# Ledger of designs, part 49: designed miniproteins, single chains

Each design is a single chain, and the fold is of that chain. pLDDT is the mean over its residues in the fold that is shown.

## One batch from the design tools (miniprotein)

Design m1797
Fold by ESMFold2-Fast:
Structure m1797 (fold): chain A 64 residues (1-64)
Amino acid sequence: KKIYVVVASPDRAAAVAVAQALQKLLGEKAEVLPVPGSLEEALKLAEQIEKETGAEVLVVLLLP
């Protein structure tokens, strides 16, 4: 079973950097996706992933 982690930040570089670090930490058991945008965008992506895969999705919001 695979989990998904959505990392949202208005700072694209921060979202990508944190997503890369989490991907290395969690390895092949997780898919980590950076979202350079709002919490609303991250939540919509998480809902879509849950509907398509049935997998557990964690949303992480990085505040500026």
Scores: mean pLDDT 79

Design m1798
Fold by ESMFold2-Fast:
Order: C-alpha cells, then structure tokens, then sequence
Structure m1798 (fold): chain A 60 residues (1-60)
C-alpha cells in the first residue's frame, strides 16, 4: 500500500493546477474500492486519504 500511496501523491504533485481536484478524487475512489474489496482496512484508507488531501492542498 505504501508504494501505491506514494504513486498517488506523485500524480497529484505532477497534475496541472486545473486537474489536481480530479486526480485527488480518483485516488480517493480507488482507495474506497480497495476497502470494499477487503484489500485494506478502514484505518489504512483514512490515513491514505488524509495524505492525498495534504498533497492536493500543498500542490494548490
């Protein structure tokens, strides 16, 4: 999971300013999918989403 979260953060950082929100939303939806499939815990999902939000807020 750590590598996946790092890749998602990099995608947010490299996104055009106008696309940061869309890239962040896509990452959140993917993480929710992993939770529903039982691949990650609710805690792991919440921590990952928080990190993606911080990256999006820092980027723009």
Amino acid sequence: MEKLVEEMIERIKNAPKSKIGSVYTGGVLYLIGLLLDGEISEEEMREAIARLKEAADEAE
Scores: mean pLDDT 82

Design m1799
Fold by ESMFold2-Fast:
Structure m1799 (fold): chain A 63 residues (1-63)
Amino acid sequence: MEEEKQKEIDKLGEKAKKYFDELNRLRVRYSRAPPEQRPALRAEIAKLQKEFNEEIVKDYEKI
């Protein structure tokens, strides 16, 4: 029972890593972007964080 739960936690960890990698990429792009493009990048960062919370938290609750 615990091994199956751990396997699902590991899968969530891999998904979380992908989200954090994309988030870091967007943050680097944000820091280098001209001011006119920053609101759009900020919206993308917020959307990615919301998707992360909704997908990862939902999957975690399923465990």
Scores: mean pLDDT 75

Design m1800
Fold by ESMFold2-Fast:
Structure m1800 (fold): chain A 78 residues (1-78)
Amino acid sequence: SEERLRELGERAAELVRRGDEEGALRVVREAAELAGLSVEEQVGLVLRTIGLIEEGRLRGDLEAAAEEIRELLLELGE
C-alpha cells in the first residue's frame, strides 16, 4: 500500500531525527519487504540509508537525511 509506505517513510524520518539509527534501519527494511524488493535491492536501500545518516551526522544536521529517506520510501509505492 502506498499509504503504508508513506507512513513508514514518515516513521523512518522521525527516527533519524531522533538519532535512532537502528530503529530507522528496521523501518527501512520493513518498507523494502512490503514493496517487494529483491534481496539485492533491499541491501542497496539499506546501504543508501546508512550513507545518508552518516552524511547527516558529519554535517551535524540529520534533517536533510531524514527527508531524503522519507522520499525514498514514498517512491517505493510507485
Scores: mean pLDDT 85

Design m1801
Fold by ESMFold2-Fast:
Structure m1801 (fold): chain A 78 residues (1-78)
Amino acid sequence: DAEKLVERMGEDAGLTPEQIKLVKEMARRAFEENPLITPELLDRLADEIAKRLGVSRLKARFLAATSLQAIKMEEYAK
């Protein structure tokens, strides 16, 4: 369900399926490098999403937070 939320938010932000996949890949890489979701990690990921996808910083921040939370929930459900 968390993964579907990321897809829903990506669509609402006007992202293509390829861009949504990129957000998921960027978030997974960030989580692998630092499993603790710190404010610094969120800001860094949000900045990268905004730059690569041309979305507003607010939308990028929300996408970063939601995708990292989805990955965290997936990992702790294993």
Scores: mean pLDDT 78

Design m1802
Fold by ESMFold2-Fast:
Structure m1802 (fold): chain A 56 residues (1-56)
Amino acid sequence: GPGLEAVEQAGKLARQGRYEEAAALARETLRRFPDDAGAVAAAGMLLRELQEAGGL
């Protein structure tokens, strides 16, 4: 669904080194799709990965 598609796009941005844009899109996904458990879990995991990599 659109939430998971947004997380996939955020992941692509992260792979390109565009960490601020990736984090912004992941946070936007949490805000827009709070009831999409899969998107929420995936966005949360991506944000944790970006923080651990020092990209935030």
Scores: mean pLDDT 83

Design m1803
Fold by ESMFold2-Fast:
Structure m1803 (fold): chain A 57 residues (1-57)
Amino acid sequence: NIEKVHELVKKLVDLIEEGKLTDEDLEKILEEIAKLTGMSKEEVEEWKESLKKRIKE
C-alpha cells in the first residue's frame, strides 16, 4: 500500500523536523514501513541508525 507508506514517511519526517520524534515512534513507524514494503531487517536497522544519529545531535 503505497499511500500508507507515504503517510508513515510524512509522519516520520514531520516528527524529525519538529524535534518531537521519540525512539518508540521511530521503531513503530519503521517497523510498519518495513512490513508494507518488504524491507529486510538489515535495511531497516541501517535506516534506523541513520535517523537516530540525526535526531540525537
Scores: mean pLDDT 73

Design m1804
Fold by ESMFold2-Fast:
Structure m1804 (fold): chain A 68 residues (1-68)
Amino acid sequence: SAEAAFAEGRALAAAGRLEEAAAHYERAIALDPRFADAWGELGLVLRQLGRYAEAHAYFARYQELREA
């Protein structure tokens, strides 16, 4: 499920496995594109990886979804 992929992504991010965390957040988004928190957490991981332009785009989508 999207929630299971998101939870695994969070566990990987907490372990510092940022590239693997990003893959799991991308899977959560693929399963549920309206899963706002998955867009936000992917943005945070991408920022930590130095991928700032992509992080900005994901944060924008996170905000859009939270505003409905």
Scores: mean pLDDT 86

Design m1805
Fold by ESMFold2-Fast:
Structure m1805 (fold): chain A 85 residues (1-85)
Amino acid sequence: MKEAAEIFIEKAREAAKTAPADLGARMVQTIEETAEKALNSSLGEFLQAMTRTGRALADEFAALDAKAGRAVGEAMYDAGVEANK
């Protein structure tokens, strides 16, 4: 669980470097908050919560900057694959 949370947070920080500063900061904060709330759940419930949050962020960011939305979506997908190994 902690390892999965670290993977998502690291991927969010990495993606934030390529996004506008305010969008990047909001992405990292939202992912950290979602991971913290889901730490005591099962791995499946954690991954489901992270997938929903990542999709919502990707949709929100795509409305502001299509490239930022795509970067968020790809980073969260990659984190989910890595955490589910």
Scores: mean pLDDT 75

Design m1806
Fold by ESMFold2-Fast:
Structure m1806 (fold): chain A 65 residues (1-65)
Amino acid sequence: PEEVAKQLAEEHRQRMLAEGYPEELADKFAEEVEKIYRDYLSGKITLEEAQKRIAELEERYRAEA
């Protein structure tokens, strides 16, 4: 489960880097996304809740950039 969460977060990190975001911002975003996926994969939250949190996180990071 932890490895899967890291892989999913890395895909989000690579997307931000490809869009031209700074590496520091992409790294922080990926760390927060990994935590959300870990909660989802461990059964602490639903897929809908994970998607909502990731969407809210994306809006926050886009506002920072």
Scores: mean pLDDT 79

Design m1807
Fold by ESMFold2-Fast:
Structure m1807 (fold): chain A 93 residues (1-93)
Amino acid sequence: SIKEALEKGDYERAVKEAEKLAEQGNPEAYILMGEAYLKLGDYQKAKEWFEKAVELGKDPEAYFLLARAYYKMGTPEDIEKAKEYAKKALELS
């Protein structure tokens, strides 16, 4: 499973498996793909996938993960975006 691939550190496999589920419009797949890129250190791609997840379901978890990706990118503008999305996650919780 995607979660097993993430636990084993096989992030490339996790991305490939999540892509198949994302093609089916599964919001969980967008979250898992973002987490895989976050673990790979590709914060820009992680951000893009978490943005897709929040568009589909406004999931508080996806907003927290989006905030984390922005925070990891680390510019002052990214940190302000991280605060905005963290606040949004709390409002939806």
Scores: mean pLDDT 81

Design m1808
Fold by ESMFold2-Fast:
Structure m1808 (fold): chain A 112 residues (1-112)
Amino acid sequence: DPEKKRLEEEREKLLKQLENLKELLKKETDPKRIEQLKYQIKLYEELIEAIENSETYEEFLLRAADIYKKYKNLHLLEELLERTDNEEIREYILARIDELAAEFAKEAGLNR
């Protein structure tokens, strides 16, 4: 099953990235960097859970878009668009990008 293979390859990559982040956290002494690493670790843990709950790569991309929006990571949302040519999934990701961009614009207005 090509979908199962694609999901397993993605899961292996995420697990390796998570392992590397946890190793970096053990060596970090800067409180700001520790906070950033903990954020990234939680993000990757949720992505791994998302892939384990997905039957297709497309389902994973939809779940990843929700996670990236929740973690307010616009760059990773934009990166997801490069991973698919499926119009329905691209539309969903673009809607999450627009929502997050609007949230950032509102927050920036309140901080000025």
Scores: mean pLDDT 86

Design m1809
Fold by ESMFold2-Fast:
Structure m1809 (fold): chain A 69 residues (1-69)
Amino acid sequence: GSKEAIELLNKAKELLEKGKTEEAIKLLEKAKELAPEEYRPHIESVIEAIKKGFTEAAIEGIEEIIKKL
């Protein structure tokens, strides 16, 4: 549910801030499965930003998704 997705998004953000990129992506994939359908493309965009090295943009994206969940 949305609460579980929010918990995973917050943990992914913490991992990104610590440079644990691969672990963060795994949590984001799980958060995407638990999130409402409408937010899954937004979580996917965060994962793609991380893969491209845009870590700060990814963190901001996570924060915006959490505010709307």
Scores: mean pLDDT 85

Design m1810
Fold by ESMFold2-Fast:
Structure m1810 (fold): chain A 92 residues (1-92)
Amino acid sequence: SRIEQLLRTALTSTDPAVVRRALDELIALNTEEGLRAALEAVEHIVETSTDPELIRVALEAAMEVLKVTEDKELILRAIGLILRAIGELFEL
C-alpha cells in the first residue's frame, strides 16, 4: 500500500528532506493507519539516529500527529516520542 511504501522510505532513508516528505505525506492522509505508521517511523529515528536533523524531523512529525489526532493512545504515544526526541537533542 501507499502507507507501507511511505513507512519503508521513512525507516530506510538517512536524508532528512526525504524522511520529512514521507512523514508529512503519512500524516496528511489523516487516517489511523497513516498516523500509526508516522509514529512508528518517529520511534525508529529517535531510537537509532545520531543525526540531530533527523531527530528534529521526527520531533516535528510527532508534534503534527498530536495536532490532528483525537485518539488517546496516539496522543500519549506522540507525547512520549516528543519527550524522547527532546532528550536526544539536548544530549547531542
Scores: mean pLDDT 88

Design m1811
Fold by ESMFold2-Fast:
Structure m1811 (fold): chain A 78 residues (1-78)
Amino acid sequence: VEEGEKLFKEGQELYKQGKYEEAARKFEEAARIFEQAKDYGLAAQAYRNAGESYLKLGKEDEAVRAFEKAAAARKKAE
């Protein structure tokens, strides 16, 4: 979880700098680590932030896939 949290924070800093593609990658890596840890709530948040980053890039298909992963993780968190 600590490694996932670090990657999530790095993604947020990259997003603030307008580096949306790098931010999306960091958020996806964080989400994967959170999923492995069974922390589905944090995984859903990280996938949602990846989707938001893809929307900033105009990558609608990538954003949709990220939001679908976020929804699936959120369902497991229930």
Scores: mean pLDDT 86

Design m1812
Fold by ESMFold2-Fast:
Structure m1812 (fold): chain A 97 residues (1-97)
Amino acid sequence: DEDVALALRLTELAFEALEAYRLGDAAAEARARAVIDARLPELPADVAAAVRAADATDGVGGAIGTLFDRLRELMERSEAARAAVEARLAAYAEAVA
């Protein structure tokens, strides 16, 4: 299922980048950007282009925001994608507890 696979990639990338970014200095911003850049080839070309454009205009925070926006749109369109993301987020919550 292409939508499920994309939703899981967007979830993993967005939360990995957000975690790198929230650790809170210029090195964290560089690490978050490196995480995003390494995984952009896994995304559809239009999504990758939007993420890079957001980074260029609004910095790495904008790039992360764009990943979450695209994930939200995909979850609104696909019940299977929403269910897969919800399961992944539950697993993340269990790992933190």
Scores: mean pLDDT 81

Design m1813
Fold by ESMFold2-Fast:
Structure m1813 (fold): chain A 80 residues (1-80)
Amino acid sequence: MEEKREELINRLLEVSARAAPKLPADKQPEFIKETVEAINALHAGDTEKAREHLNKMAEIAREAGDVESAEEFRKLAEEA
């Protein structure tokens, strides 16, 4: 379902744009890597990989103290 995929990617980009500036500089490269991998997995229709990378993004956000963004990434993983 292409419509669902586009919705998830757009929501991922919105949450990432809000979360990334709040991250410590040392966590930003890992977060960017996971974001790119999540988007690629969603484009490929690989829901298992998409969930894996989205959950890693949630973990990075949580470790940085951004609990709100972490919860949003977790929700995206559940909907993938």
Scores: mean pLDDT 83

Design m1814
Fold by ESMFold2-Fast:
Formats: sequence, structure tokens, C-alpha cells
Structure m1814 (fold): chain A 80 residues (1-80)
Amino acid sequence: GVKENIFEGIKEAIREVAPNLSEEKINELAEKIVEKALEYALKEDHEKFYEASIEAIEENKHLLSEEELQKLLDYFKSLL
């Protein structure tokens, strides 16, 4: 469904930006992003979707190295 497609798209984006991140951490981070951002994707509010995704990444920074965190934040901010 739409949720599963968004989840897989987010996982692919994380994997591209942070290729050394484990699949377990990619899955956990993608789930946290979907929890916060899915409602905005369904409303086609692209700006709020990326803002919520950034918030989820910052709230889950413990999953990431400082370099991975910065790369992911820069990537999602570039989509605003």
C-alpha cells in the first residue's frame, strides 16, 4: 500500500546517503520517519513531510554517527 511504498522509499534514501548503516538501524529510522511524516505524505504536503522527516532523524540521532546524521539532515533539507 501507500505506507509500505513510502517506507521502502525512505529506506532506499537512507541506504544511499548512509551506506555503512546497518539494515536494522535503517529499518528503525525509516519506521520513526513514517510515524511522524506519513500524514503529510497522504495530504501531499511535501514541505511538512520533509520537516517531519528531519525532526524524526534528529530525535533518533542515537542510531547514527555524527557524519551520518549530518549527511541525512543535509539530504532531507535539500528536498525542502
Scores: mean pLDDT 87

Design m1815
Fold by ESMFold2-Fast:
Order: sequence, then C-alpha cells, then structure tokens
Structure m1815 (fold): chain A 70 residues (1-70)
Amino acid sequence: PVREARYAILLAALDFLIALAERLGDEETVERARELKRRLEEAWRRGDEEEVDRVAEELTRLDAEILARR
C-alpha cells in the first residue's frame, strides 16, 4: 500500500542520513534528522498524513542544505 511504502522509504532515508551524519561528525544534522524521525514515527502512529508530508518536505530541505554546505 502507498502509505506503508512511503513511510518505509522516509524512515529508511532518515536512518541513512543519521548514519551518514554520524560518520561525518555532523552533530547538528544528526540532531535534526533524529527529530524528523521522531516526528515521522509519531505522525505514522496517529495516521497524520499531512505531518508525514511536512516531514518529507523538511527532509528534502535538510538534504539540500547539507549538499550546499559540501
């Protein structure tokens, strides 16, 4: 189902970003990504699709910000 697949993809993307940021010693990015993961898990538990959308948008912005810094 689309919702389950989307949640799984976002969760995997956040886990990957956390692992990458930890490896690079980027504590600020680790903190921000962990907050997004917590919000994603809470939104999924509540069935809040709009919050899942917001987390996806913030993740995209965070990825762009990291790319611009490097």
Scores: mean pLDDT 82

Design m1816
Fold by ESMFold2-Fast:
Structure m1816 (fold): chain A 85 residues (1-85)
Amino acid sequence: PEISDEALKKLQNILKSLKADDIAVLVIDKKTKKASLFLFDKNLNMISMITDLTIPEAEKILKELNFIKVHTINSENHTIDVYTK
């Protein structure tokens, strides 16, 4: 249920390496199939958090905002997708 420390460390390293004006992070719980979407500005300040989404709902929001997937982290319990535009 909890995101692993290894997956979080990988995410932090990816976010620090990105040079993008807008970043989105999609966290998918593999067991519940629920998604949480986090939006960041160019300075990695969180500007929005949307929780308890279905995967199709999260994908629709990302497409409407013109985000493109640039990284995926697979852990035992979660998939973490990183997007930029």
Scores: mean pLDDT 85

Design m1817
Fold by ESMFold2-Fast:
Structure m1817 (fold): chain A 63 residues (1-63)
Amino acid sequence: SQRPSELEIILSLARMALAIAKRYGSPEQVAEAERLLAELERAVAAGDLERARRLLEELLALL
């Protein structure tokens, strides 16, 4: 059976982080999280695993 790619896992975690920011964060934290998720989605589309990992860490640091 096929396992999810590391990029797919990173994207899922990033989407969860945005959901947490929307539920518990300030409007400023939500805006930052939305910007970081957009950059992360671009990194995933480019197959840039190292950038996707760094963006996920930055996104999680907002929480």
Scores: mean pLDDT 86

Design m1818
Fold by ESMFold2-Fast:
Structure m1818 (fold): chain A 76 residues (1-76)
Amino acid sequence: MVDKKKLEGEILYALGLMHLSLGDAEKAIELLEKAAELNKDDPKLLAEAYEALAEAYEKLGDEEKAEEARKKAEEA
């Protein structure tokens, strides 16, 4: 049995990581934000999504959003 929303979030997280590894930070952010929303009830996946978001924001030079995402990862 699988929570379909969590499964979708896991797929979006994986796609976000792929775009992040390819240097497509803007697309990675879109996918990772959606993954975080779908995984908000899973602390492990939520933390991983926020850590990936922080890395994506750092690549775009958005230090404020990167720091915010890191704090959310720590709280998850």
Scores: mean pLDDT 81

Design m1819
Fold by ESMFold2-Fast:
Structure m1819 (fold): chain A 75 residues (1-75)
Amino acid sequence: MMDEAREYTRLGVSYAQNGDLEKAKEYFEKAAEYAKKAGLDHLAEAAQAAADALKNGASGEEAIRIFHETQERLS
């Protein structure tokens, strides 16, 4: 479960960088789900924030920034 949460996070960031916002959203949502199940609450919140930003029309660059800023705020 920890490995899946981190792998899905890497995929979400990668797809966001490549402009595949639909796949980025999908993988950030999966990252949030698996991070929650693994007890990685900070990662779960950051991944969910990135997914929600993409749902609201944010760019991939914006979603990646929100992901990193949310993790730093919670660390």
Scores: mean pLDDT 84

Design m1820
Fold by ESMFold2-Fast:
Structure m1820 (fold): chain A 84 residues (1-84)
Amino acid sequence: AEQARVRERLALAREVAEELDKKHPGGGGAAMYLIATGDVEEGREQGESLAELMNKMTPEEAEEVARQGRRLGEEARAALEAAL
């Protein structure tokens, strides 16, 4: 059950990251992937990479990444609550 939940969340994060990389090449997709996977080991270990990525972004890009990350987090939380 938990392993299936993790796989579904990673698949969603990857889909969003790929879409964002096509719209904003060079930064947004990787950051979204790390934000969406924050509750798994891989996401936590790559936290420093996210900080480095954010430091190279413009304030506008960083705000967009934060907005998309918050939206994805809300969607993931709602899906988890609905599954309970």
Scores: mean pLDDT 54

Design m1821
Fold by ESMFold2-Fast:
Structure m1821 (fold): chain A 74 residues (1-74)
Amino acid sequence: GEIEEIEKRIEELEEEIEELEEEIEELEEKLETAEGEEKRKILARLIGAKLRKIGLEFEIELLKEKLEKLKKEK
């Protein structure tokens, strides 16, 4: 049902966030040694990755709110 679909989606998004956190860590490590143009490229990717993570966290919050509402409805 819809509740099970939302619960699965939340789990999938949480896994995607974990993978994205690994990407962010790798980019932050690369940023420590990068200079000039390469540093700018890594910064752009890092900003993009952090924004994606924020978006996914927001989607999870909305899905959790929807899930609570559905579970409380008779």
Scores: mean pLDDT 84

Design m1822
Fold by ESMFold2-Fast:
Parts: structure tokens; C-alpha cells; sequence
Structure m1822 (fold): chain A 55 residues (1-55)
């Protein structure tokens, strides 16, 4: 099962050339799915920070 970091990275790559609003909607959707899967909000926030730092 891919980690939250890997899933977030994949969304960023898939939406590389998409408008910022569309990318933001997809990230928000994935974050909601991760919460529903039982991933802590802190872990999701750390994964988001890591993906942003890699760019």
C-alpha cells in the first residue's frame, strides 16, 4: 500500500500542468480519503510539507 507521501507526490505529478485551483481540489480530496482510511492529520500535514519541500 503506497504511503501518504507517495500518494500525495503522485497527485502533484499527475497535475503538474493543471491550474492551481484544480491541483488544490485534488489534494483536498486525497487528504479527505487519507483521513477516512485512519491516517492522522499530523501525518498528512507532514507528508504535504515534504512534497512541497521537494519542489
Amino acid sequence: MPSPLERLRAVYEAHRDAPRAELHREITRLARELVEEGVPEEEISLALAEVVAER
Scores: mean pLDDT 76

Design m1823
Fold by ESMFold2-Fast:
Structure m1823 (fold): chain A 77 residues (1-77)
Amino acid sequence: LEEVLKYLEELIEAIKNKDGEKAALSLVKIMDLLNLDIDQAKELIELLSELVKAVEAGDEEKAKELKEKLIELLKKL
C-alpha cells in the first residue's frame, strides 16, 4: 500500500509538470504492483483518471477523496 501511494504521488507530480511519459510509467507500476485483471484495471484507471482531472483543476480536496476511495477499492480486491 505505501508503495502504491508513493507512485500515486509521483503520478500527480508528473501531471503537474506535464510529463506524460513519467505519468504513464507511474500508472504501469501501480497496475503491476496490484496484479490487476483487465476488468479491475479498467475500474482503477477510471478512478485514476478522475484523480488526474481533479489535480489539473487544482481541486486538492477531491483529489484526496479519490485517493482514499482508491485505497478502499484496493482493500476490496
Scores: mean pLDDT 72

Design m1824
Fold by ESMFold2-Fast:
Structure m1824 (fold): chain A 98 residues (1-98)
Amino acid sequence: MEELIRKLEETVDRAKKAVQEGNKEEFVKLAKEAIDLGERAYMEARRTGDAEGLRKVSELLKELADILKKSGVDPQLAKEFERLAKGAEYEAERLEAR
């Protein structure tokens, strides 16, 4: 889990830099990599009952969703990020309520 979150954080940081540099192609590639990493992290955290990991995944994915929405680059990908982030937050709340 920690390894997946670390890779996701690194990919998010690289995506933010690509946006700052105006590299739209690199940003889209990194965003797609981040969604794949996010889905893997979400499934693993859910399997292991890792509420803290789910919250971290949600935070990172929300950050990329906001950037995608503001840029207008890929509206469908932005929706995927928002859905996964919301799902991760919901599962974290559910685990913490037990």
Scores: mean pLDDT 82

Design m1825
Fold by ESMFold2-Fast:
Structure m1825 (fold): chain A 55 residues (1-55)
Amino acid sequence: SPAEEELKKKLEEAEKKAEEEIAKIKDPKKKEALKEIAKGANELARAAFEVSERL
């Protein structure tokens, strides 16, 4: 559906923007911590989308 395609695009855009901002961080420990948080958040968002398709 159009809503599914729009949601997928927004998730990809948000992920890319987060990666670009994280890349600017010079502290390696903070950079790695934020990468892991962003990855976990993206996985949760995609899991929620997957569940919504099955309902």
Scores: mean pLDDT 77

Design m1826
Fold by ESMFold2-Fast:
Structure m1826 (fold): chain A 65 residues (1-65)
Amino acid sequence: MQVAKDVANLLRIVAIAYEVGADVKLEGDNLVLTIHSKDEKAKKEAVEEMEKLAKEMGKKLIVRE
């Protein structure tokens, strides 16, 4: 159950990153998001959604530009 949920959350993260023009990687307990988009609204919405998903996985979201 947990593994299936983690896989679904990872697929969701990848989809959001692709949509907003960002890169994601796992660094230990950190989910690192590098955003290339200058659309402040899209950036804010992507960060909020990814922070929620990272929390569900027990990871910390780190945002880079």
Scores: mean pLDDT 76

Design m1827
Fold by ESMFold2-Fast:
Structure m1827 (fold): chain A 104 residues (1-104)
Amino acid sequence: SMEEVRRLIELMIKSVEETIEEMKKNIDNPKKARLIADMTLGVLEVAVAVGKLVFPDSPAVERAAELIDEASKKFEANKDGSVEEIIKIMEELKKRLEELLEEL
């Protein structure tokens, strides 16, 4: 249902928000901050893959998958970048997911 898709996207937003908070707490530990972002993006990719199985042909789930894939590609391109640059990638992902949620 639409409400179940909404709930999935809300959980993804919450996960990204908590990840940003933890990265900021670990700004002086770039290895840990990067690992937190990397693992979160990996989990989100698994979550959206499961979402596609539960909600086949949902445009919202497909759009969430595209946004997560875009963020993962930006993360890989900025792998040697600053923690601040990776936080900006995660903040952009959060903003895009929130915009998607508002369209539901």
Scores: mean pLDDT 89

Design m1828
Fold by ESMFold2-Fast:
Structure m1828 (fold): chain A 69 residues (1-69)
Amino acid sequence: MKLSDEEIKRLAEELLRLGRAGGPLEKVRELAETLLKNGAIDAVEEVAAATPNPEVRELLLELVGEARL
């Protein structure tokens, strides 16, 4: 499944909302993995940088690192 730019933006905004709320971590992982599968690595990195919750930030940075391998 290939997401449009508009869908990527919408999912990134939802991921940021979940990140600011501190979870649930399962949904954070699910949305981040969907974005990364569609090549939206920069969008996930921006969300990680904007997220004040350390658990969410660490999870997103781990997933980005895996996607860059």
Scores: mean pLDDT 82

Design m1829
Fold by ESMFold2-Fast:
Structure m1829 (fold): chain A 87 residues (1-87)
Amino acid sequence: MKSIEELVEEVVEEILARSDNEQIHNAMGLLRATIRELAELDPEFAREVAERAKEAVETAKSDEELLAELMALIGEADRRIRALKAA
């Protein structure tokens, strides 16, 4: 079974192959950092976020759609991290 880090690096490689968009590259960097932090607190949810990010890269029809999906995942992961740290 692939590690969370392996899934994240696959998503990074697919984004770099697909798009030269600076905003998408910035969102990718934020997503990678957020998933790494989440993996320390909730590894199962971190894996789910990484898998959903991979699906978004594969299914998004445009850079705008991909950026929106990545930002939504970052927001969801960040909210989970905040909730876990507050508990």
Scores: mean pLDDT 83

Design m1830
Fold by ESMFold2-Fast:
Structure m1830 (fold): chain A 79 residues (1-79)
Amino acid sequence: AERERAIREGREEAIAAIRAAIPEAQARGIVDPLLPLRIVDALVEEYLARAREAEAAGDARTAELYRAKAEGARLAIYA
């Protein structure tokens, strides 16, 4: 349940970020067909960085949850 929730949260956060960024970029006259990929890649990198920080602090549970969020964010593009 906890891991599944983290995957869902990561996916939802990625979708929300994409939905927010695309209209804003269009309003600024920015045409970047890779924008969704860039947003998800940045979010995945942030989650994995937080997972490494948690692991270094001895918090394996929090590290696993951030890895699950990274997995969820990738699913926003690949699924």
Scores: mean pLDDT 82

Design m1831
Fold by ESMFold2-Fast:
Structure m1831 (fold): chain A 108 residues (1-108)
Amino acid sequence: MEKAVELLKEGIDLYNQGKYDEAIKKFEEAARLAEGVDPLLAATAYLFRGEVYRDKGELEKAIEDYKKAIELAPNSPVARQAARLLADIYRELGKTEEAEKWEKLAES
């Protein structure tokens, strides 16, 4: 898992520099290494990749990544944060009922 943690840190550094496509690749690699071994680390990688997709305006990809983060690490701080971000996107899209469902999950 040390390699997956280093990839996650590299991805965050690239994201902070505005190097979105490079950050996405690092988070994708971190998720692949962690998936099936460390669900919380995998969920964290999906959460950050979703944030990069949102900043790029690729909202459907962001939604998929946030849902994947919730699936991999339910009842975690990462899942609650992903649910809040998902609610924000649905409110932005005018899907008020869908946003309310995700807000309720974020409070759990």
Scores: mean pLDDT 88

Design m1832
Fold by ESMFold2-Fast:
Structure m1832 (fold): chain A 81 residues (1-81)
Amino acid sequence: MLTVEQAIGLLLRAIGVIIEADMLEKEGRLEEAIELLKEEIKRLEEALKEASEEAKPLIERALELLKEKLEELEEKKREAE
């Protein structure tokens, strides 16, 4: 079962992944940025299944941030044709 401290670590990692995705997008590597976000989302969805009740809100917040960034990049991909 994941602790609150472990969930904080996962949230910080999610922020790092968002920053890396932004860097990849700026390099024109948009598809790689999207795949990176999707993989981290999948990882956190698995972590959520093992999370304590106290840890769940932190993991859910990390998922919200990752999914928001994914939607932003997928919209940019659609607009870029």
Scores: mean pLDDT 85

Design m1833
Fold by ESMFold2-Fast:
Structure m1833 (fold): chain A 67 residues (1-67)
Amino acid sequence: SEKEEALKKIEELTKKAVEALKKGNFEEAKKYAEEIQKILKENPEWVPLEKIEEIDKKLLEAREEAL
């Protein structure tokens, strides 16, 4: 389904953003984060708040590890 494809894309982009952050590639990570935000903005009802918070926490932890 369209929802399942969007959720899979968010998961893939989150993984890529975390990987980029761990490597110190902040510009690349920003591009992935912007793509995630675009999907969330277009379909806010498909992603529960708890999942959004989980994604934000993973990105924050990866950034802290890179610093």
Scores: mean pLDDT 77

